# Designed miniproteins, single chains, continued (5), part 82

Each design is a single chain, and the fold is of that chain. pLDDT is the mean over its residues in the fold that is shown.

## One batch from the design tools (miniprotein)

Design m19034
Fold by ESMFold2-Fast:
Structure m19034 (fold): chain A 81 residues (1-81)
Amino acid sequence: AELEARIAELEAGLATSQKNLADYQKKADEYEKRYKETGSSEDFLKWAKYRKQSKNLQGEMDKLQAELDAARAELETRRAA
């Protein structure tokens, strides 16, 4: 019960983070294109910001995935007959 609830929470959290990652990657791509067209320092800083946010979120997702894998392994161990 408790482990199943934790697994569901981690799966939902990862799904939300995947959507946010896609948005940050899209913003990074948009500002990269703008920077290549304009040479603007503002566009460069926005590109750098969204790239950093994407990498940070990816790291958080990797940690959540590891926690999900561990919770699934624990559930299997507890249910092993």
Scores: mean pLDDT 84

Design m19035
Fold by ESMFold2-Fast:
Structure m19035 (fold): chain A 95 residues (1-95)
Amino acid sequence: MKAKFVIKDGKLVQLEGELPEGLRIEKKDGKWYLQIPDGWIVKKIIESDNVEIVELEKGNERLTLVTPKGSIKAKVGEKVSGWVELVYDFRYEEL
């Protein structure tokens, strides 16, 4: 399964596919958030000016998120769960 979403002009746009059960997207105070369930591990963090590209994996599943810099408190190799702010886009894919 594969899903791709972008945030454009404060709106969430679905470009491709559907999210698997357990992943939820919500808007709170003008910002978009992804609820990450337990079991996801940080595999990579790529820093940019004001954002980070974060790759998370769980088994054969991958999430790629664009988040505000410093919003993910977990380090590479650590588990992450809960609400994560989305800035530009995110992708879900099975490997």
Scores: mean pLDDT 81

Design m19036
Fold by ESMFold2-Fast:
Structure m19036 (fold): chain A 85 residues (1-85)
Amino acid sequence: IDQVEIDLSLALMQISVYKLAGDYRGAAEVAIESAERLKEDKEAVELLLREAAEAARKAGDEELVKRVAELARRLGLEKLAEEIE
């Protein structure tokens, strides 16, 4: 296990805790922050941005959904950005 695997696992656990608490905005923000930190790992980024989009939509925060889509586009994940929008 390397640092990326550790950081991804910790991020996913934190996101799950926020979702269980009903704090979907917090879950989305943690996922966005973690995706920016792990941006060198495309698979980790895609997973985290999918979690962020789901959480942002459950929070009803359209601006947060747009932030996730824009980040996906900046990181070269155009199909994911279209899916989120």
Scores: mean pLDDT 83

Design m19037
Fold by ESMFold2-Fast:
Structure m19037 (fold): chain A 81 residues (1-81)
Amino acid sequence: SLEERAKRLIERAEELLKEAEELLKKDPDNKVAHLAIEEAKKAIELAEKAIETGDEEALLEAEEHLGLAEIHLAVAKRILA
């Protein structure tokens, strides 16, 4: 169901937020980690909207922002290393 998909997306986005926050403790000026946080928060917001409205398009937008959060977090980890 849309609700189950959105719920799983929120869980994944929250995991990315936690990782990005830990990364910022080591490098608070890491701009790419900040972008990962912004994208993950946007994914959560859109997924919650999808649950509320039943809008499949909102869920697809949430999935796009989750993907961007994953890419930015991976880049941020490489910058720190």
Scores: mean pLDDT 87

Design m19038
Fold by ESMFold2-Fast:
Structure m19038 (fold): chain A 59 residues (1-59)
Amino acid sequence: MEEKKQELIERAREIYLKSKKLPKEKSEKAQKLAREAIAAARNGNLEEAEKLIKEAEEI
């Protein structure tokens, strides 16, 4: 579980960094989703974190 949690946090951080290359509208949405995914993963809500990451990746 700890390895999966770290993996999800790292994926969210990568989304956050890549979002800076997107138009402002999409960048802000992706950054919000990435931050929420990191918080969910840290709280043990791995399924919620994964959903948020997938939503951000679709932007």
Scores: mean pLDDT 80

Design m19039
Fold by ESMFold2-Fast:
Structure m19039 (fold): chain A 65 residues (1-65)
Amino acid sequence: SKKKLEEATKLALEGLLLEIEGKYKEAAELYEKAAKLYEELGDYEKAETLRKKAEEAYEKAKYYE
């Protein structure tokens, strides 16, 4: 459980860093992985937030990558 939370947090932060770098597709993939882990942990609100971030990043990737 604790290891899964650490991994989820790490993936979300790496996704944010990639998004800042304009690597939207890679950011979206990390946000989706983080969202799945938060869902497995029962944190549905964070999972939903990260899925929305992933969707937005995929849309940006279509137009800017």
Scores: mean pLDDT 87

Design m19040
Fold by ESMFold2-Fast:
Structure m19040 (fold): chain A 55 residues (1-55)
Amino acid sequence: SHDEAIEKADKALEKAGLEPTAAVHPDASQEEKQKALEENRKVLEEEDKRLKEEE
């Protein structure tokens, strides 16, 4: 599930033209994956809000 969530977040960032704030190795621990998801989610949320504000 963590791998799927990370992949989903990574694809969303790629679609938005952004880089993930926390790059996590596929073999990383569950905790590291959770932290990466949290950081990537924040980046996506900020960019999504910025895009909506701009146009």
Scores: mean pLDDT 64

Design m19041
Fold by ESMFold2-Fast:
Structure m19041 (fold): chain A 75 residues (1-75)
Amino acid sequence: MEEVKKAEEEAKKLEEEGKEEKERMEKAGEEALKSLPEHVGFSAENILKVGGETEYELKKKEAEKKVEEAKRKAE
């Protein structure tokens, strides 16, 4: 149980980090859109948004794997 609890805590931390990075990248994209010339800002916003979403999904998958692995070892 202790190992599963630690894995769940690590999973929550990874999800929080992924969410924070996604939000940070979305905010940076919005700032780029406002600060840069229209065509450059639009491209930067799109790249940052997609990058943030991808990072968040990867962090979520890593979090899920850690919890599943801990549960398997606890059998």
Scores: mean pLDDT 77

Design m19043
Fold by ESMFold2-Fast:
Structure m19043 (fold): chain A 58 residues (1-58)
Amino acid sequence: MEDIIKELEEAIEKSNEENKERMEIYLEFFKKVSKAKSEEELNEIIEEIKKKLKELKE
């Protein structure tokens, strides 16, 4: 998981503005998922990310 986070951070720095915002959302997702202590927390994180991604497309 740490390797994926590092790769995402590097890709974010090299990406254009549009991709940077989307990748930051995915980076937040991976960080929150790795710290989640319960299934309820995981579901909240998933729903939050889905909402953010939908807002980004509109």
Scores: mean pLDDT 71

Design m19044
Fold by ESMFold2-Fast:
Structure m19044 (fold): chain A 71 residues (1-71)
Amino acid sequence: MIEVEVVEALALIYLALAKMDIKRGNVDAAKESIKKAEELLKRMQELGASPETVERLKKDIEELKKEVEKA
């Protein structure tokens, strides 16, 4: 089974990709990366990730969603 640390790392990678895609104006790619980060966040919660880490990632995801809606 994939450990919390691996899932967290993947979530951070997808958030970074989404930020890059937003800067490029690639809204569809950014939306896909955000969706992947949301899936990984849910998996982290299932695996018992800390509430603080989950809250931080939720805020990052919501911020990126707002940027995509503005684009």
Scores: mean pLDDT 81

Design m19046
Fold by ESMFold2-Fast:
Structure m19046 (fold): chain A 62 residues (1-62)
Amino acid sequence: MKSNLKAVAVRDYTATAPDELSLKKGEVLQILEVLSRDWVLVKNAKGETGRVPGSVLKPLPG
């Protein structure tokens, strides 16, 4: 990746579609792409990728 943007999940999130990723509060995620105003494509520590609502993420500095 050309940029190593990261975010932390501010709450638990349960995937509602096959292309979504379930998150736990405090989980650190790699931001791959901002898909829309409401959705972000992320990658977790296990290497799984999926879209999540941007509202469940806080950007990390660095």
Scores: mean pLDDT 79

Design m19047
Fold by ESMFold2-Fast:
Structure m19047 (fold): chain A 74 residues (1-74)
Amino acid sequence: SMVEELLREFEAAVRAIEAEARHNNYSEEEARAMLDQLIRHFEARARERGLSEEDIEELRRRMEELAEAALAAL
């Protein structure tokens, strides 16, 4: 599905942010800001790709869960 495709891309981007945060000693606030921007970017892409509002809501929820897990791991 397109939701799963976007989630795979989002997960890859989150891993890149985690690596950058770890090696550059980002604060939790800095990492959170980057992840929030990433979520907004992927929501915009989902709308451009023609996802339904229901699918966008699911995508947002799952992206927020992944972002919080990433922050907890930092």
Scores: mean pLDDT 88

Design m19048
Fold by ESMFold2-Fast:
Structure m19048 (fold): chain A 104 residues (1-104)
Amino acid sequence: MMSMEEIRARLLSLSPEEQLAAALRMTQVVQDAAAASGDPELEALAAEMSRLLTELARAHAEGRPEEELRALVLEMLDLVAKAPPDVQAAVRAALEAFFAEVEA
């Protein structure tokens, strides 16, 4: 699997549309983990991921600067870094699959 530093670099090289799609993928993985575990900490993390995703989607729709979109994606990745190791691994695997889809 890719390192977190490689994932960070790849996310920053994506188009705005691809960044939004990657953010959707990350959020879905965290939400699924929260729903499966019932862990209040994961529930709170999933809610914060959903909030940032909504902000990113709005920023994209408004045509805000790429720097602002990248900052939101990195903030989401930093939230994932606070998740349990198994959830982090699931997000990493989902992003690796997404990068393969985008590069095809």
Scores: mean pLDDT 84

Design m19049
Fold by ESMFold2-Fast:
Structure m19049 (fold): chain A 88 residues (1-88)
Amino acid sequence: SHMLERIQALEAGRRDALERAAKLAEEYVKKTNSPEAQSLAKMLKRAADAGLASVAELTAAVFYQIAKREGNEELAKVAEEILDLLAA
């Protein structure tokens, strides 16, 4: 069925986006090794493992707000890139 194939393609795309978001957060941990970086990476990996795109998006949005409030430009940029990946 064409509809089932379309649903499967969308689910595969969401899984790829979640995996890419988790990898981006892991690369940020390698650069900074900060508690904020570690927390973001752990939460995104758990969301990716569970297939919960909305949880990943909310996590990235919260970390973006924290980063902007604290003046952490690198964390803000990483969170924004994650949000862009999840929106695509």
Scores: mean pLDDT 82

Design m19050
Fold by ESMFold2-Fast:
Structure m19050 (fold): chain A 86 residues (1-86)
Amino acid sequence: SEKEKEIEKRLKDIETLAQKRYDFEMAKNKDDPFKKELIKLQVEREYLAAKLGLLETYNAPQEEIDKVRAELKEVQKKIDELKKKS
């Protein structure tokens, strides 16, 4: 359907932007392992938040929404744990 095609296109755009930011930040912070790990988690969180918003906007199946929400919570826990070690 046109709705599914629009979701795929927007998801691909979100993925492309996340990958470009990841590559840039990893190159910029190559000598800082703590900052690299933090940025990796932040990019993943931003990707998952954008994906969640897209799925909610298009009324995706609840199971798919719940899966992304669970993934987002796990990434946030990892960020919180990493920040406690700094």
Scores: mean pLDDT 85

Design m19051
Fold by ESMFold2-Fast:
Structure m19051 (fold): chain A 74 residues (1-74)
Amino acid sequence: SKEELIFEAEILEGIARILVGVQKALGEKDPELLEKAARLFEEAGRLYKEAGDEERAEQLFEEAKRLREEAAKL
């Protein structure tokens, strides 16, 4: 259902944000972990898109792109 897709997307987004937030709080940057967070945001974005939330999906795809760009600079 749409509600189940959104719930799953929220869990994946939450995990990605925790991963990024912990690294930021510790002043650490691990390119592999940033890429993993980007993949989680992309998966969450796909689920939001399937649920009909195009705006939220686009925001998460943009966040994933920024994380991949940051990882590439390391």
Scores: mean pLDDT 87

Design m19052
Fold by ESMFold2-Fast:
Structure m19052 (fold): chain A 74 residues (1-74)
Amino acid sequence: MAKKEKARELNREAEELLSRGEYEKAIELAEEAIKLVPTGEEAARALKIKAAALIQLGEYEKALELLKKAEELE
């Protein structure tokens, strides 16, 4: 499987975990997606997923930093 396709699947799974309230696991899968594809659309998406999970965990400052990084990758 191409790295970009795998990163996309990891991001989809992470978004499903977010919708189920499994925030730490969503962060873990998003981090794996970034490791496979560290720049571009899928990396930006993974950073946004991490930020969303961090917001739910009350880590607002960390979430804002990740959202800024995501915009730089788009």
Scores: mean pLDDT 84

Design m19053
Fold by ESMFold2-Fast:
Structure m19053 (fold): chain A 60 residues (1-60)
Amino acid sequence: MNTLKVTTESKELAEKIAEELQKRYPELEVTVEGNTVILSGNVSVSTLIGAALEAIGMSL
């Protein structure tokens, strides 16, 4: 299983990013711990990287 973590500015922002990513990547397990968005799943590394990049973009 591949896992990536994206740290954001706040818990509220992390939750909004997680909701948007779950809509775009329903095959991913998206969770929030504090201000960190955790992306995991039995998906390709490229899919995980793409989702993480979108999370970073949404945190700006």
Scores: mean pLDDT 79

Design m19054
Fold by ESMFold2-Fast:
Structure m19054 (fold): chain A 111 residues (1-111)
Amino acid sequence: MLEDIRQALADTAEYLGFEDLAERARNAKTEQELIEVAYELGKKLAGEEAGRAFAEAVKKLLNMKKVTPDIMFKLIDEVTSADPQNKKLNLAAFALFGTVAGLDALAAKQK
């Protein structure tokens, strides 16, 4: 899970043009460092409330042993509810949580 979240955060930040956050995610060694990257990503996209929502969602995800689609959709909703009309925030939430769900499903099929 930690590696999947790191990869998804790095890829999402890079896609959105936040190269500094992408590099910070790739070099993150602790769960707290990944939570801080998620906070900064949300904040850059839609302000402090979005930053807090993204950080809390990633913190919840890091504490999960198994991810289900309904949990992923709840996390996406928690983040996007901070600014529902913000297309970049919506894209970031769907990209991050969708990628983690995809990687988790792929890992389950390959051992």
Scores: mean pLDDT 80

Design m19055
Fold by ESMFold2-Fast:
Structure m19055 (fold): chain A 58 residues (1-58)
Amino acid sequence: FERYREINKAREELKKVKGKEARDQVLSEIDRAENAPTPEEGAKEARRAVELAKKASQ
């Protein structure tokens, strides 16, 4: 659940992103987080998605 919570946070930040291209980039990172081979890598990718979404939205 911890990894999934980071992914959910990324999805929530994604709702604030207004560009299609920026949104697609965030979704791509979320997909990588969900398909990561380990929970640790998944959490890392999810945090990257959160950061990307925050920068794209603000």
Scores: mean pLDDT 78

Design m19056
Fold by ESMFold2-Fast:
Structure m19056 (fold): chain A 64 residues (1-64)
Amino acid sequence: SLEDQIAQALHDAVRAREAGDRVAYDRALTRLADLMSQALGTPVSLDDARRAVDTVEAHRRQRA
């Protein structure tokens, strides 16, 4: 599903950030922004995608 693809892109972005892989991170963010734009029917910026990644990462830190 589109939701599963968004979840995968979020996890890919978090993993790339953790690894310091800027190329993989940028690729994952671009994919995430495109997928979110499709789901919402409105353009989602790279900044919006970055905020989504930050939210997921914050939740992971709170559960640790």
Scores: mean pLDDT 82

Design m19057
Fold by ESMFold2-Fast:
Structure m19057 (fold): chain A 62 residues (1-62)
Amino acid sequence: PLPEKLEIGDKVIAKEDFTYSGGTVKKGDEFEVISYDENGYLTLKTKDGKTIKVPIDKVEKK
């Protein structure tokens, strides 16, 4: 479930360094919300135009 304060197109930042099935994220990395999965993952667009999936609890709205 998506938190009420997050919407598609919002900018979010990583709250801490973490690894996930698609790679690694550093604290402070900025992403754009593309979509969310009902299983608790956000699909995010990186600054370089790549897409990644991260747990929703590891990011916050910038």
Scores: mean pLDDT 72

Design m19058
Fold by ESMFold2-Fast:
Structure m19058 (fold): chain A 80 residues (1-80)
Amino acid sequence: MPTPEEMAALAEGQIAALPAAAQQLVDMGLPREVVEEGVAKMKEYLQKAAEAARAGDVEKAREYYKKAQEVAAELAKALE
């Protein structure tokens, strides 16, 4: 199971990758506004996940990480 430190590192790594992922989705034909809103929401949840993980609240960190994954799934559905 991921430690609080591992969860924080994963969330921070995903935040760093978001700009490149956003541009790729726009290049694939998703409306820029939809991608920008989705990425902003993912960044918010990932930041909250990292904060909760660093505070030692693994359950809250996991919840926010799941929320970020749900946003990613909605962006994938929009690509359909």
Scores: mean pLDDT 79

Design m19059
Fold by ESMFold2-Fast:
Structure m19059 (fold): chain A 55 residues (1-55)
Amino acid sequence: SSEEGFEKLKELIEESAKEAKELGKEKNLSPLETFLLFAELFGERLDAYVAERKA
């Protein structure tokens, strides 16, 4: 269902944001660089999720 898909997307966003925040702090990144890292990590997680569902 669409509801299940939204729940999964929320999880991917939350995990990507958490990882980006932790890595950004460790690497002393700017807020913009941390946001760009979040976008990259979220994209990677989303692509992996879609690939697994299609396999």
Scores: mean pLDDT 82

Design m19060
Fold by ESMFold2-Fast:
Structure m19060 (fold): chain A 58 residues (1-58)
Amino acid sequence: ELEEEARRSLEELRREVEESNRIVEEDGSREGILEGASEGVEAIGHASEAVSNRRLLK
């Protein structure tokens, strides 16, 4: 139950981040995206670990 809510929250956050990235990309921050992509992968890993550590109970 709560796991499904957590997945939805993560999916919504991913969509919002993706939408924000699209707006930023359209607004002209494209060069930063490429360089940030490598660091972003590591940041995403840390975010996922933080979410796991929060542990949704009931």
Scores: mean pLDDT 60

Design m19061
Fold by ESMFold2-Fast:
Structure m19061 (fold): chain A 63 residues (1-63)
Amino acid sequence: MEEAKEEVRKALEKGDLVAAYEAAKRMIDAGMSKEEAAEYVLKIGEEVGRSGHAELIANLLLS
């Protein structure tokens, strides 16, 4: 779980949508709900100045 959270942050900092999405899916596989994963991605996206990228990932997770 913690490794996947770190991967999300690194991917969003780089603007790597594919890596961010794959890391978010790993959080879900590790026991996080889709809604919790989407909220986490949005939170990190705001912190790193990638809110638009984070919103795209969150929408994909919730679809």
Scores: mean pLDDT 84

Design m19062
Fold by ESMFold2-Fast:
Structure m19062 (fold): chain A 60 residues (1-60)
Amino acid sequence: KPTPEELFEEARKIIKDLLDQGKSKEEAIKEATRHLVEKYGLSEDTARLVATLALFELEK
């Protein structure tokens, strides 16, 4: 099972890459959520929370 830090790092990389491509914050969260569900088997609610927190951390 991946560590919480690994999940958070993965979400941060995905979100940063999508924002750099000009995607909206909403699309970045949606895509990061999808990736975490598909790759790590997280529930959609948990994956969305991780993605949202990763975006929030990037905006500090």
Scores: mean pLDDT 82

Design m19063
Fold by ESMFold2-Fast:
Structure m19063 (fold): chain A 102 residues (1-102)
Amino acid sequence: ATWTPEDEPVIRAALGGLLVGIATLLEDEELVERAREVPGWSLEEQKELLKELVRRALEKGLLSEEEAERLLRRIEEARTPVELFEVALELKRLLVERLRAE
């Protein structure tokens, strides 16, 4: 998706909503509360929360170690909220697939 600096607040809000959804799927109320604050956070703070969501998904057996390592690497390499949003979408997709299989 093409975006401009003026679109960043919209992407940050969308990322926040997506991270709330992921934390809800993981049934982690502490992460849900933290994710609600994401639109006001720096890129580095958003990365740290997404890394915690990946680690939580791995702990619950909803990700393989290889999937978790790949997602964590992509999070570290993300330079924009859009790139981070794309990683969060992939995490949500994997979680939904695993939860449907249960």
Scores: mean pLDDT 79

Design m19064
Fold by ESMFold2-Fast:
Structure m19064 (fold): chain A 94 residues (1-94)
Amino acid sequence: SDMEKAQAIMNLISSSTEEIPAAVKALVDAGVSKEELLQLVPYLAAGASEEYKEALAKALESLGIPREEIERRIRLGESLEIDTLELLEEILSK
């Protein structure tokens, strides 16, 4: 259900590095597809620690998602974070 998916996503966002495998399993159990997980990766990676990104990548790879595709989605999220920080610095410098 949508509420179970939303709760599982919030749990993943608030998860420690060690909790990520269980949080990813909860998303799969809630019916989130591999495609939906990949769509979430950029948003999960934006502002995330390197340790969180690595744990997320390993958990997704264990589901049979290619590492190259996961890394591409993580880089997209990192780009969004950089663009957001640059925009904030430009606004604050005025």
Scores: mean pLDDT 75

Design m19065
Fold by ESMFold2-Fast:
Structure m19065 (fold): chain A 91 residues (1-91)
Amino acid sequence: MTPEQKALLEAIEEVFEGRFDKAIEILEKNKLYEAAEALRILVEGGDEEKAKELLKEAYLKIGYSEEQAERIAEGLVATVRLLLANDRRLA
């Protein structure tokens, strides 16, 4: 597993715990700026399609196939939206 893949996994774990600020911090510290921006967009209720594109690009850069990156990006967007709907929102 690359350092970038590990950082994305750690950020996903923080997302599942509702700690979006911590997830963004991990991504930025590891220079995964596209994934960090995607999470900011989703938390702020912005453009989901743009967030999905940024997540797809992040996963492509760390060695996932285009099909895998698309599927992961779609799943993460859906997961973040479900977590936000369950009152795990940032203020």
Scores: mean pLDDT 79

Design m19066
Fold by ESMFold2-Fast:
Structure m19066 (fold): chain A 96 residues (1-96)
Amino acid sequence: SEYQERTRELFRETLEEIMEKKIEELKPLPLETLEKVIEPLLKAFETSKKELVEKIMEEYGLDEETVKNLLSLILAGEFIGKVEEVKKRLLEATKK
């Protein structure tokens, strides 16, 4: 349906704008920490294991707000089919 396609496009554009803003507001993380955290967080979400998220927080010294922001960005990227692009942007943001 043309209406459904237009609604999906608007939703995608809105999510992309929200993601850009959240990436800009994200506190800089060490590049090594970010690279090590992204894959385990995706796996924790895919397996629905809260225990894995808690282990990541403890191992890398991340607060709950940082983990929630990273997870939200990764999930938004997965929803719009741009997980790899989101990962790249997060890694680029940490070079400051």
Scores: mean pLDDT 65

Design m19067
Fold by ESMFold2-Fast:
Structure m19067 (fold): chain A 65 residues (1-65)
Amino acid sequence: SRAERQLRNGAEAARAGNSAAGAAGAYEMKKHGLISDEEGERAIRAAVAGNAEEAARVLEKAAEQ
């Protein structure tokens, strides 16, 4: 779906070190109900803290499901 593609793009950007794109991806996941508010907020916090790898993992896991 369109949402899944956006989530995958966000995860890829996060892996490349773009924390802003990673946070945006997590927000989209929450918006579409692909992950819980808690999970989405975890990914956003990780991205903001500069933990792009952790943010990418959360986004990638949800997008793959």
Scores: mean pLDDT 70

Design m19068
Fold by ESMFold2-Fast:
Structure m19068 (fold): chain A 55 residues (1-55)
Amino acid sequence: GAKAVFKLEGDKLVVEGEGEIVVELVDGTEKVLKAGDVLDLSEFRAVLTGEVTVE
């Protein structure tokens, strides 16, 4: 699996590190996140694939 870092910037989750992480959103859709991507915390439900460290 990919290894990434999720940085909390206010109400946003910013993706850093290497590889791709698959996440599930609160509406049940899946999204692939990679370095430089930003996601609203209110839309984030779970990590499905990959290894994540939160900082």
Scores: mean pLDDT 77

Design m19069
Fold by ESMFold2-Fast:
Structure m19069 (fold): chain A 78 residues (1-78)
Amino acid sequence: SYLEEGKKLYKEGKLEEAEKLYQKALDKNPSNLDALYNLGLVLYKLGKKEEAINLYKDILFLKPDDEKAKKKLKEIEK
């Protein structure tokens, strides 16, 4: 699956390739929380701060009580 391939590339430090695979996973299932979390982490590490913020907001739209996503947004939006 695109999600598992993306996780493998992330472990190898291939962040831009991992981003593309996580985006493909979300194209197939836009509410895949695992793909949204992993894409947000990759975007933040790539310096794409605004895109990462938007993904954590998408997680909170799908799961409003997600404390992990709330905490991550507060850390990024300093």
Scores: mean pLDDT 83

Design m19070
Fold by ESMFold2-Fast:
Structure m19070 (fold): chain A 89 residues (1-89)
Amino acid sequence: EEEAQKLAIEALEKTLDILSKAAGPNDIDVASVILYLAVQLTVLKNNKFSKEELIEMLERAIKVIKSLVNDDAGKEAIKVLEEAIEQIR
């Protein structure tokens, strides 16, 4: 359980790093995704979640990225989250 939560935290931190480095000036959609993920990361660091809840959080993050980010950085971020979900399962 604690290992699953650490994997989810690491995946969100890496996703934030990828998107933040790729964000251009005035990219409002990428900025919105970064804010969403930062809030989720804060919630995750301050609360304990079940393995199932962690998977649901990461799956929601993937949906948010897919809806707003269509570039290679978005694809890399999604892959990080998908790999974390598989490791948690």
Scores: mean pLDDT 81

